# Designs tried in a protein design run: designed miniproteins, single chains, continued (2). Part 52

Each design is a single chain, and the fold is of that chain. pLDDT is the mean over its residues in the fold that is shown.

## One batch from the design tools (miniprotein)

Design m5787
Fold by ESMFold2-Fast:
Structure m5787 (fold): chain A 65 residues (1-65)
Amino acid sequence: AAAAGAEAASLASQAGFNAAGAEGIISHVEENPEAAAGIISGLKTALEKGLTPEEAAEVIMSQLS
């Protein structure tokens, strides 16, 4: 949980999310550990493709549905 939250925070920051967006992602990962893998995978994919924070957020939301 805490380790997954820290990884998600680092990836969100690298993807260009603002502090509020990064905190939202961290909170969700820490509260829903089963969703952590999907969120982290989505953030890694967004970084590899050079997506904007807005595009990355849509990819992550799609994986959470």
Scores: mean pLDDT 73

Design m5788
Fold by ESMFold2-Fast:
Structure m5788 (fold): chain A 97 residues (1-97)
Amino acid sequence: SMEEEIERLVEEAERAGEEAVEAALKGDWESFAKAFYKFLEAVHELVEKGALEEALRVTKRFKEKLEEVYEKTKDPRIKAAVKLLETYIREIEELLK
């Protein structure tokens, strides 16, 4: 069902976000990039399916976790990732108007 597919995509996004956070804390930038793009793929699918509120929620949560990682690491790659997520948040919020 559509509801089950949306829930699966939310779970996939949250898992990818957690993997990205773990990789970043370990300085594993290859794994970080892969997990980050898996996150974006899941969010893009949520948006395509009209699950805008779910897409916004998981993206804001991931941004918050990456901001915490940035405070611990001060790595500019994390700062860049946060800025990319800010752009996606603005785009999704505009679609919700």
Scores: mean pLDDT 90

Design m5789
Fold by ESMFold2-Fast:
Structure m5789 (fold): chain A 66 residues (1-66)
Amino acid sequence: MTPDSRPLVLEAMAKHGAPLSEAQLDELLRGIVERGARDVAELAAIPGVSEPLARAFARALEDLRA
C-alpha cells in the first residue's frame, strides 16, 4: 500500500465501524503479509485482528476498487 492510499483506507474503515490510526493500519498490513492472508477468515486468524476489523478492511478495499 502506498502512503497516498492510507488515508482513503482509514476513512473507509471508519465508515465500516473500524477506525484505525496509521500505525494500527501498518501493523495490520504487516500481519497480512507475514501470514499470506487472502480472505476474511484468514485475516481474523492474525493475532490482534478481530473478525469485525477483518470485515471492515475487506469492505474498505472493495469500496476503493469500485
Scores: mean pLDDT 71

Design m5790
Fold by ESMFold2-Fast:
Structure m5790 (fold): chain A 60 residues (1-60)
Amino acid sequence: GEKSAKAAEEAAKRGDATAAAVAAYEAGLISNDEKLAKQGVAAGQAGDAEKAAEYAKKAA
């Protein structure tokens, strides 16, 4: 929806890649697999290797 699309844009602008991915999925802009992949990348960049691996397994 429009609100979720705006939420994704706002989250991306503030550097919150996890919130941006979730909002983009809710807006129907990306698939669940793409959402999980983006959350995994964000977790890896934050130094959380365990969480990054968890998202990668769910996306596969």
Scores: mean pLDDT 70

Design m5791
Fold by ESMFold2-Fast:
Structure m5791 (fold): chain A 89 residues (1-89)
Amino acid sequence: SAELKKILEEEAERVKQRLIEAGVITEEEAENISPYELAARALIEAARTAGRSDEEIRELLEENLKKAKEAGNEAVVEVLEKALEMVER
């Protein structure tokens, strides 16, 4: 679990850098956002850019959340739960 969390955090940092360079988020926003919230935002942004509706994104997130919970991947569960919260707002 510790190794998986570290890998997710390292990937989140790479995503943060890409989103800043692409102008999707500001450096100030990136400083205040948690790695899990950043990953959640990146997932939603990518899906919206691909032309998916909020309903389609919600269904996709719910399906993947069930799979992540069954696999016991707590870090992925946290990201997907935050993404669902963001889409529901």
Scores: mean pLDDT 77

Design m5792
Fold by ESMFold2-Fast:
Structure m5792 (fold): chain A 95 residues (1-95)
Amino acid sequence: MTIEDLKERALEEIERLRAVTPAEDHPTLDAMEETVRATEDEQLLKLYLYMLRGSLLLLEGAPKEEIIKEMEKIRENSPEEHHEAVERMLEEALK
């Protein structure tokens, strides 16, 4: 999968999140979109894609088991040095 394909997939997930997220939270999605567009690292883009997918499943009321599975994918694709940042992003997404 190319970096361009990963960016496209991540941006599509952000658009899906906009449809189910209140307008007051859209600035957070705007920041995520800017981050995705500025990122040229394949591993980070995969991480963002999994994070966005997990957030969407949570907001759609998916079963807890599916949400946990996506969170595990985020952790597995996260470098140790980014675990603190990933945990902060997950905490914000789960509010």
Scores: mean pLDDT 70

Design m5793
Fold by ESMFold2-Fast:
Structure m5793 (fold): chain A 75 residues (1-75)
Amino acid sequence: DELAKMQQKLDEITAKLKEASQKELDEKQIKEMVQLLLEGHQLRIKIGKKQGRLDEAAAAERKLPDIIAEYEKAQ
């Protein structure tokens, strides 16, 4: 199932972000984490829409411009 694959990918991203939050990161690692954060938010939007959780999807969409700005700043 596409939904199951997206959920698995989101869980992997969430685990990596949680691990990163527990240690001091260098500049390269920060850029990688910002990229994962962007990917995670995009997956949350897709999963939310597929599951009919439109409020959660809309909340994630509202955060995208801020995350994109952080991603651009990190590059």
Scores: mean pLDDT 76

Design m5794
Fold by ESMFold2-Fast:
Structure m5794 (fold): chain A 85 residues (1-85)
Amino acid sequence: SSAEELLERFIEAARRDFDGLLAAVESQGVPTPEQLAELRRAMEVLNGNLKKLKENLPKELHPKIEELKKELEERYQAFLAKQAA
């Protein structure tokens, strides 16, 4: 369905963008406060987009959205924990 295609494209784009942001921060060594703020802002935008997507897609697709949210949030928290050590 068009809804499934929209979700699939969103998941691919979200993962790619998130991976790119993490790689860019990691490639420079110790993240700057500005880089951490940018990453936090990206997570806020992503969470807003996931909420809006959930409101516009059939309930049967909501578990996939929740799975993506959990995946990216866990990866973000793991990254922050690594920086705090």
Scores: mean pLDDT 83

Design m5795
Fold by ESMFold2-Fast:
Structure m5795 (fold): chain A 66 residues (1-66)
Amino acid sequence: GSEQAKAEAERAIQDLENATSEDELVKATVRAGKAIQELEDNGDVSTAQEFRARLAEATAAAKAKL
């Protein structure tokens, strides 16, 4: 459900923020995207939009430090 998708999106973004390699960054980004899509599919569009913004910011920050 939406709570599980939200928890997975949070976990994936945390993994992305802690990524130390391009491979870890890619894997975390894919997992975050999947969880965000599940939120949209469950009708939690506003939460999905918030996570998409956070994912974009976290991805940019992770790339900058790699």
Scores: mean pLDDT 84

Design m5796
Fold by ESMFold2-Fast:
Structure m5796 (fold): chain A 75 residues (1-75)
Amino acid sequence: SQENLERYTAEAEELKAAVGNDESFKAFLVKEYLAAVDANGQPKDDYASEEEALRARDKILAGLKVVGADISQYE
């Protein structure tokens, strides 16, 4: 949801500040996104529910946008 996306964006900003540099944070988020989705950008079936997988994906995408990563290939 929009409210969840805004919350995840705020959390990503805090994580970016804590990591101390954009490149390390960006690399971490890309790795987490690739762990959460399959080759087609769909949530992997290792999550307890499809809703949890989608929330994880949304959180990671919000972080990637915050650090200016090119997400066009992951959308």
Scores: mean pLDDT 64

Design m5797
Fold by ESMFold2-Fast:
Structure m5797 (fold): chain A 68 residues (1-68)
Amino acid sequence: MEEALKEMEELKKKALEEIKTASKEEQDRIVRELAREMAKIAEKYNIPEEVLKKLMHEFLEEVDKLRK
């Protein structure tokens, strides 16, 4: 569990850094790619779908803040 959360957090940080310099079209691709990678980690570590959805929702809120 703890290792999975660390991996997910690192992926989120990396995606947020990429989003800061990306075009709008590229930002959409980055979000979609992050969702796929986080789903793979959730499957690997048996993370509940509800937890994964919550983490993705929090990430999308952070993305919206950066796009101002």
Scores: mean pLDDT 78

Design m5798
Fold by ESMFold2-Fast:
Structure m5798 (fold): chain A 95 residues (1-95)
Amino acid sequence: SSLLEDLKDLARLAKNILDGLAKNPNDGQGLGLFGLLSVVIDQLIDEIKDSYPDLAERLSKLKEQAEEAVANKDSDLLKKVAEELDKLIEEIEKL
């Protein structure tokens, strides 16, 4: 479905941004992109929550962990969230 493709594309963008922030947590461009992406992710969660509630819940938890990691400049948590986004993409590919 188009919603699953949108979710997959946003997860790829989020993963790339978080991978960059894990290497440089003070990257102003990466922080700006993360802020913009967070707004888009909130909108997508709202759109998918009725059709794909389990995916919406997973994405919401990953977003919270990413926000915590960015706020704390926690490179290990940023890497963990990026890895979980890779797993989410892989699971969507199997649908």
Scores: mean pLDDT 84

Design m5799
Fold by ESMFold2-Fast:
Structure m5799 (fold): chain A 74 residues (1-74)
Amino acid sequence: MRPEHAERLAIALQMTDGDSISLKDLSEKAGLSVKTTVRGLQVLQDEKLVQFAYKKVVILDREALLKRLKELSK
């Protein structure tokens, strides 16, 4: 994942109320294309930080997710 994309995803997810967000809302908040957002989510899902299914994102561990995105944004 590109560092710029990881930083935008971190900010958008930090602003998310509760543990779930739609793919469309996440991409709009992050200022990223849907395709770029999907690619980022696949990386995070492979690391078991989120579940992504049916155009919906569920945050499994918010603290671990934000820490990982900060590492990827370097």
Scores: mean pLDDT 81

Design m5800
Fold by ESMFold2-Fast:
Structure m5800 (fold): chain A 80 residues (1-80)
Amino acid sequence: MLRVEVVSGRLLVSTTGPFGSSEEVLGKGGVLYLDSVDGLRPGQTHRLAKGETLRAQSGRDDVTLTALEDTTLRVSEAPP
């Protein structure tokens, strides 16, 4: 499980699952727990330009992460 933190910028989190869909906006200090993020691994810092997207998974839910502005993410392992 990955811990994804918004270090700077704003991130739109769009979740679609068997029980419906939701959207949330995370700013600096916002944290997500995800099973995986395409192209990201624990220990990485990733930069997204405004409008860039990442595909992610949380249980049975498909998650899309969209940068609403230039955004920096820090990825770590979730604590045990």
Scores: mean pLDDT 84

Design m5801
Fold by ESMFold2-Fast:
Structure m5801 (fold): chain A 84 residues (1-84)
Amino acid sequence: LSLTEQELLEKANEYLRSKGETSVRFVVDSENKVGIQIGDDFLKTRFNLNTFEQVFNEDPEVLFKEYVELTTEDGIKRIKKVLG
């Protein structure tokens, strides 16, 4: 089934919500790179839109792990900034 860019992102974001995450979302930048939007912060994933669609269709858990790793790294950087 061919999903539009909007439909793909909508399904991926519903998947994040099903995992208990309600404050962040997957977004696409102007270069078709997928990232995670947290408020005003944008965290780039290793996926372009085509690779993101492939991974989501084959194993959406890989995308959730990417989200967890990126948000953990960002959180650590924020804590270091407060402590340093």
Scores: mean pLDDT 73

Design m5802
Fold by ESMFold2-Fast:
Structure m5802 (fold): chain A 110 residues (1-110)
Amino acid sequence: REEEIRRLERRTASLLTSAEINLISAIQQSSEKKREEVLKLLRKAHEYLRLSTEYSEKGDYVSAADYDIEAAELIIEAAKLLDHPDAESAIENAEEAKRVAEEVRRLAEE
């Protein structure tokens, strides 16, 4: 029930944090041109993660999950612009986060 949703939200947050760390590592090894494009996507993903937290705190788990899914998709898009092993790790963690967030959404709709 609510405890299961909160557990999955914590897992989503952990996976997205790992994806962001991996993406930042990949950015440090990339060219200036690609860095600016990736940073714009990362800033937008951070805004969606902030919105996800706000909606989760209000008990709106559906909206929170939707923002987590959008953040994950932006991280995947950003990481695909970079040819680096850490970018591949960012994609894997973000894709897993998206799957967990979709499960949160399903449970929250009851």
Scores: mean pLDDT 86

Design m5803
Fold by ESMFold2-Fast:
Structure m5803 (fold): chain A 91 residues (1-91)
Amino acid sequence: MELIKKAEELVKEAEKNGDKATLLLAKQVLKMAKQIEEGKPPSMMELDILEGLAGIVAGVGTIINDEKAKKLAEEIRELVRELKKKLEELK
């Protein structure tokens, strides 16, 4: 439940920032968090891919000096890691 709330907050922050890449990532994390709550969890591979994509977006934000996009992508990446831990605990 708390992970869905965190994901919804990240979607709102990404919408406020106007960055399409972080918004798409935040929406995907929200979808995955809801899938876990519904008992239809995503695969660990899907979470690994999303974590990697968030890392790339954070790296791009660093290169172009977009501190807000970097911070949001790092927060999305951390939430994906929390989802991975929750999924591992359910095994």
Scores: mean pLDDT 81

Design m5804
Fold by ESMFold2-Fast:
Parts: sequence; structure tokens; C-alpha cells
Structure m5804 (fold): chain A 73 residues (1-73)
Amino acid sequence: SAEDLLAELRRLGEELVRAAEAGDLERIKQLGKQMRALLAQLLKDPAYREEATALAEELDRRAVGAYVRYQDA
């Protein structure tokens, strides 16, 4: 269901943030591909489009911030 896809997007996003904190580029790339595929599916459902977009933007912002901090360490 779309709710299950949204929950999976959140789960993968948290893993992406952790991978970014660790500087694991291969895992970041793999998780990014999976998240884009889930987002594409969620964006087909008008009921979840806004929530999925907002969640993806939040998770991306957090992951970018985490990776920048990793590189500065």
C-alpha cells in the first residue's frame, strides 16, 4: 500500500542519514536509488504526493548535512 511505501521511504531515509554520517558512499548510492524508486511510486498517488515530497526533502536535507559534517571531521 502507499502507507507501506511511505513507511519504507522513512526507514530507508534514516539508513541514508546513518550511511552519510559514516561516509559510506556505496551505501549512500544504493539507498538513494531505492528511495527515488519508492518516491516515484508514491508520487503517482495524489493522496500521498505532498507528504511523500515533504518527507523526501527533509530526509535529503538531513543526509546532506550529515555527509558535510563527515567530510569536515
Scores: mean pLDDT 86

Design m5805
Fold by ESMFold2-Fast:
Formats: C-alpha cells, structure tokens, sequence
Structure m5805 (fold): chain A 69 residues (1-69)
C-alpha cells in the first residue's frame, strides 16, 4: 500500500499537471506516479483498479486516497 506521504505527493502532482482536464490516460497517470516516487508494483496496483484506457482526475485522486489507508 502507499504511504500517506507518497499519496499526498502523487495527488498534488496530478492536480498541478492535469487541472482543468476531464480525463487522463493510464499512460499519463503512470508517468506522474513514477515522478512521485511510486514503485512499478504500486503503480500496477493503482492502474488495475481502473476500467478502460482513461480515468477522471477525481477517480484517480480517490484511488490514491483509498490506497493510503
């Protein structure tokens, strides 16, 4: 699972980079999560919870918050 610090950093980076966008792709999400210092295993766990090739920013933030518990 994510540490609260990793989740906070990832969420802040997502909000900074994708503010105003309705959807982000799994590829864009993977890139931001790598920059936030997440491992490939942690990233794969997050992406496995997403359906299809794109996610809303709100959905991505929710998943990160859930994994930080």
Amino acid sequence: MLTPEQAKKAIEMLLEKFKGRKYITKEELRQVLKEAGLTDEQIDEILSRLKGDKVTLEEAVRILQELAL
Scores: mean pLDDT 79

Design m5806
Fold by ESMFold2-Fast:
Structure m5806 (fold): chain A 65 residues (1-65)
Amino acid sequence: TKTKLVTVTATAPTLEEAGAQALAAAKKEVDKLEAEGYKVLRMGVLSAEVLSPTTLRATFAIEYE
């Protein structure tokens, strides 16, 4: 089993939308791993940090094999 850490900084009109964009970016990284022939076992949020009222930095942990 391997773990990939993905850090995404997202800017949107609201933090809720920025969070949705960060999650979408993490899901695209899952799709890339699956396209490369890996099996993704889980993805979770490791940390989320508010940088401004419109900007969120989130780190995701993706476990794959």
Scores: mean pLDDT 85

Design m5807
Fold by ESMFold2-Fast:
Structure m5807 (fold): chain A 83 residues (1-83)
Amino acid sequence: NRRKEKLERFEEALENKDFKTLNLIIGEVIEEEDAELLLEMARIMQKKGMEDSYVRSLVVMAAGIKGWSEEETEKLIKEILSE
């Protein structure tokens, strides 16, 4: 499963602090307009203790793809950050 492989590569890059690979993977997912994968990546960032600003950025990108309102986006950000 290519989606699972991308998530595994993303998590490995986070653990290795390989921000070049992280940005490449995020860029690929944005180009593919896979909002659900961006949200899964945001949850992984939260579990790994990344700064709130990084988690917020991925959720905002996903919201843009889905056309969500600012209120819907902020609600989801708060939900993920509380995980």
Scores: mean pLDDT 84

Design m5808
Fold by ESMFold2-Fast:
Structure m5808 (fold): chain A 96 residues (1-96)
Amino acid sequence: AKLEPADPEVALELLEESIKAVEEGDTRKGAVLGTAGELLLALSPEEPPKEVLKKYYEAQIKMHEKTLEENPSMPQQIKDTLNALIEKYKEKLAEL
């Protein structure tokens, strides 16, 4: 039996809203909604459709690349973290 059948739908909606926020240039809203969606997915037994995951990973890559481009003076440790996240999401895209 599925526990909380609404949780996968809420996670999906948050990921879709995260994608839209990133596309509209609201990187902070995109990051917050994406994190919430990923947390709900981790608690859900169901995986979202591959198409939504693909769009979400592409949005995360774009968001982190934009953050690096707009903040060239940020500390190297933060740049390294963002580059690692970009590579992680690129690998996830390649696995889809």
Scores: mean pLDDT 75

Design m5809
Fold by ESMFold2-Fast:
Structure m5809 (fold): chain A 65 residues (1-65)
Amino acid sequence: SAAERAVLLAAAEREIMELGRRAGRPDLAQQILAELRKRLDATTDPAEMAALIREAMARLQELLA
């Protein structure tokens, strides 16, 4: 549902932005979050949404390493 999607995105946004702030790269976190939002708009499958969030988090961690 849209409500479940909003809750998941809000949680992911908080974690992504916090990680970016701690690494001194809020710009990179914002870029990853923007791409995640775009990809989430293209799907209605909860399993795919969860996978996209995990992929975004992994990508951010890889870029910050």
Scores: mean pLDDT 82

Design m5810
Fold by ESMFold2-Fast:
Structure m5810 (fold): chain A 69 residues (1-69)
Amino acid sequence: IDDIEISLDELKELLLKAGFSEEQAQSYVDSFKSEGKDKITVKELVDWLKSGGYPEQAEKVEKAVKEKL
């Protein structure tokens, strides 16, 4: 599950499902784009959210990915 790659479009969808606003989700997508990333792993997203002070949203993302699979 940790090795699942998601596109930036899927990243935005997962952030919205995790309870982030449209503006917050787009801001995070733009942040990853600025790093030259077109894909990230679910593990990278979860670790990034936890380090950013969003542990509850990280758990929601993990749950949403598990429900999709």
Scores: mean pLDDT 75

Design m5811
Fold by ESMFold2-Fast:
Structure m5811 (fold): chain A 60 residues (1-60)
Amino acid sequence: SLEEERARADANLAQMTAGMRDFLEEVAKKAGIPEEQVERDLAGFEEGMRAVLDLLIERG
C-alpha cells in the first residue's frame, strides 16, 4: 500500500540522514567547516531525498 511504502521511505530517509550526518561531521572536523554549514547541507540533502522518494512512491 502507499501508506506502507511511505512508512518505509520515511524510515530509510531517517537512516540515510543519520549516516550523512556522521559523514559530514567527520569531514567538517577534519576540514574546519562550521556546524552551521553542516546543518544547511544536511537540510538540503534531506529535502532533496524526500522529493525523490515522493516521486518514486507516486510513480514506482
Scores: mean pLDDT 80

Design m5812
Fold by ESMFold2-Fast:
Structure m5812 (fold): chain A 103 residues (1-103)
Amino acid sequence: SELEAKLEEKKKEIEKLANSDLSASELERKLRSLDGLGKIALIDWVKEVIGEETWNELRKLYFDGSDADFIEALAAALKAKGVKHARVIAKVVLDYLKEVLNL
């Protein structure tokens, strides 16, 4: 679908940002400026990077654990996959999950 194609395009943009030589603060600024589709694309890209099994464990931490537990676990999973500024990405993902899920 056209929406699915736009989502994939946004995920490619996010991957380029995550693999860029941007500072932690510049990456956070760019990620926090994402529109609604961009926020969904960030969450979907993160799921693809860490894998479905790890994402399901993190989803349990989101509902059953603290924000700090979620951030540290997601940051560790992203870092294990070679993602730079993993803790910054994890914090932004948590904020967007709260927004997207209306929780």
Scores: mean pLDDT 86

Design m5813
Fold by ESMFold2-Fast:
Structure m5813 (fold): chain A 66 residues (1-66)
Amino acid sequence: DTKKVIEAIKELQQEGIIPASTAEKIIEAIKDKKSITKEELLELMIKAGVPEVMAQDIVDLILEKL
């Protein structure tokens, strides 16, 4: 559920784990999608400027919030 993923990203931004600019780019990329896979989310994080190791940790945190 893309809506829950967006909410989790916003929560991580509020907690200071993700920069606001990074969160905005990812939300823009997924907002029109009905679903997103872990692999797609990881790729979008990296494309938005998150280091690959941190992107994996952040994706795991998002899945924990779902």
Scores: mean pLDDT 79

Design m5814
Fold by ESMFold2-Fast:
Parts: sequence; C-alpha cells; structure tokens
Structure m5814 (fold): chain A 111 residues (1-111)
Amino acid sequence: SELEEKIEEEKKTIDPKELEEAINKAEELLKKLGLNEITREHIINALIELKAKYIVLSSSEDIGLRVRSIVYKLALTLSPEFLEELLREIFKEAGIKKSMNEILELMKKLK
C-alpha cells in the first residue's frame, strides 16, 4: 500500500506528452493483436502507471526494486522483451481479466 500511495503521487507529476510516442506505438501494437476494446485512454493510463512505478522503483535503496525499475523503463520504450508489463497494466486499466499465460500467448503473436 505504501508503494501504491507513492505511485499515485508520482502520477500527478507525469507529463502525458513524454509518453506520446510510446502511446502511438502501443496503439499500433494492440490493433495488430485485434484488441479493439482497448482505448487510447487505457493505454495512456497504463503507461503513466509504468512511468510512475519506474520513478518510484529507481529511487529505491533496494537492489531488487532498482532492477525492476529497469524492466519498467524498457517496457516504456516498447521493447518486445518487456511488453508483458505493459500488457498487464493495459488489461488492468481496461478491467479485462488476463492470466499470465494469456499475456505470454499474446506476446508470441508479436514475434
């Protein structure tokens, strides 16, 4: 809950313009997957969540949390290797229930 509270605080400081290129790439990706129920707003909210997590985790003294911040940073660049985190957050924002296995199967369709 403390981590979630810090993430909500950081969301208020994120400029959506910093995420514009990533939003456009994510939209193209989701269209290729046939996920027409996902809106631009869901993508924006997911990317803001990941950016906020990256900021919070990168400031941590915990090595494991700092390593996770690298994953979130790479996800924000829409690296195919780290797309799992982005898809998970997008489905969470859209209220769509997807298992980890279903997310991995979607990622396979992009390779």
Scores: mean pLDDT 73

Design m5815
Fold by ESMFold2-Fast:
Structure m5815 (fold): chain A 95 residues (1-95)
Amino acid sequence: ELSDEQIEAMRKALGWSDEFYLQLDPDRDGYISTEDFIEYLESLGYSREEAEELAKEIDPDQSGRFSFEDFARYMLTLAYGEEEAEKIVNEILGK
């Protein structure tokens, strides 16, 4: 769903390196595996149980994946608030 340019812009907004993004989304399809996200959280010092609880917040249907757009909105909302996060994401999406 996201173009390579939109992925690049969202990655930069989150302060992520391209190498780090490719670790979570190696084919640049704009989706992150819930399992890869759990592994990422474990790398930050979370237990698997804590990581699984946090993953449920972003993947509540437990589909096994979530969109990078939804993840970026979530993270930007925590950093800047809902209104500012919406503006940043909409600028990246060309809305």
Scores: mean pLDDT 75

Design m5816
Fold by ESMFold2-Fast:
Structure m5816 (fold): chain A 101 residues (1-101)
Amino acid sequence: MESLVEITVEIPDADGGMAGLVANEISQAVADKGGGKVLKISVEGNRATGEVLVNMSPEEAAKVAVQTAKELADKMGLEVVSVEVEVEGNRAKVNITLRKK
């Protein structure tokens, strides 16, 4: 079963380069663990979105995304403000807001 995962990272008061880096790292981690691939990364303002196709459940893919986001936030000196996960059929949307400490 293939799942489509959309990972959106927003970092208020940071540039799109940082948001893009975080979204790319999370997307690659999900693709690597799910035996899949990153379809695209897009950056707009302080927000970046990665789309990943994986061969795992959308719930498992979302858990990988959230865990990777927490690990990256800690490493980068950022705080996880909010995490929203929506799963519908074979799709997951993961919205992550990070802020500087």
Scores: mean pLDDT 85

Design m5817
Fold by ESMFold2-Fast:
Structure m5817 (fold): chain A 57 residues (1-57)
Amino acid sequence: MSERQRALIERLLRSDDDYAAAVGVALLREHGDAAMRERLLADPGINPLARALLEAE
């Protein structure tokens, strides 16, 4: 995954738009790694819907 793709996923997951956050979760599941997932779950700035979707796995 490129640095720009990582930045886009992080931006989507921090979005106030729940739809954008859900898209970010889908992209993280398809292209992300375990380290990126753990780092984002530790981030208090992540959208609450995105956090719930990642934790529901």
Scores: mean pLDDT 79

Design m5818
Fold by ESMFold2-Fast:
Structure m5818 (fold): chain A 75 residues (1-75)
Amino acid sequence: MKEELEKELQRIVDEAVARLLAATSPEEMQRVLDEAREKIRELLKKAGYSDEDIEKIVNEAVERIVQAVQAALDA
């Protein structure tokens, strides 16, 4: 992955984690996750990734977001 693409992906992940930690309802949390998924899909589609690779990367990024939020809440 290009360095610029990796940095942008990490920014989306970091933003989603921060927004999830600030969220006050399950509905708001779901919206944040849905928006993060869409941003990542658009980023990867623009970069020319296959649909299979996009799905895999989106799922891995969402798992990372959830794990980071869970770790922060357990601290």
Scores: mean pLDDT 81

Design m5819
Fold by ESMFold2-Fast:
Structure m5819 (fold): chain A 94 residues (1-94)
Amino acid sequence: MDLEAERKKAEEELKEAIEKGDTKKVEEALAKLAEVELAQGRLDEAKEIYELLLVRYEKIGDEEGIKKALRGLGRVEEAQGRLEEAAKLYEKAE
């Protein structure tokens, strides 16, 4: 798939969700954007989005969301070659 088109779609979905105050749709759009950034090798950008998602999910007590964000951060650390840090994040997501 065209990753640039997927990025633009995720950014548009995020903007619309923010304008409508749809918190769940904001989180879904952020997660999609983080996946695209990671797939494009934009590791710092992906990390920032997963860290934002982690904070949001922790604030509302969404255990499944927390686990998904931790796994996302683990994938970023793994992609950066930080395997010990990735392992710790994956363990927290259990």
Scores: mean pLDDT 84

Design m5820
Fold by ESMFold2-Fast:
Structure m5820 (fold): chain A 83 residues (1-83)
Amino acid sequence: MVYARVETKADVEKAVQKAIEAAKRNPSVTVYIEAKTEELAEEARKKLEEAADQMGYDVKSDLYGTKVQIELSKSQELLEKEA
């Protein structure tokens, strides 16, 4: 599990990087983000989804006001390429 608190736009980039690093080391990872505003929460969710998709991960995301829960897993295609 990865937990990140986001209070600024710079924190969004740090949270995304931390989540992607954890996802590389595990077949799946759950990321929990607590943002200062709903706008920052949505930005963090969007950027993490974009970064994960670019890297071939499957993403399931839930947004609850200022709280984001994201499940990252290696896609079937990525797992087949690594095997």
Scores: mean pLDDT 78

Design m5821
Fold by ESMFold2-Fast:
Structure m5821 (fold): chain A 104 residues (1-104)
Amino acid sequence: SEKEKKLEEIEKALEEAKKLKEEIIEFFQETYGVDKEKAEKLAEIYLEFIEKAAKIEKDLIETGDEEKARKEMAKAVKEALEKMKEIVETEEFERALKAAEEVL
């Protein structure tokens, strides 16, 4: 029952995050000083990452495999940052990529 409640909350959070797409776009415009077209691409990458992260968290709750979850999360972060770096190259993304590679 505890696991079922956690899985339901993850699904709810994912659906709510998808509804906040316009707010996420505005966040990227303000944070990185990019135009709306680039911010929309960044938001799409971020939402794809959140969807992958939700799946990893659900798998962790079901299996208890913390090592697998850690590695899959690091891979998902690396993939998202590589795509975001193609749109906006920052030292923050470079540092985050190095941190993710240390886990893999």
Scores: mean pLDDT 82

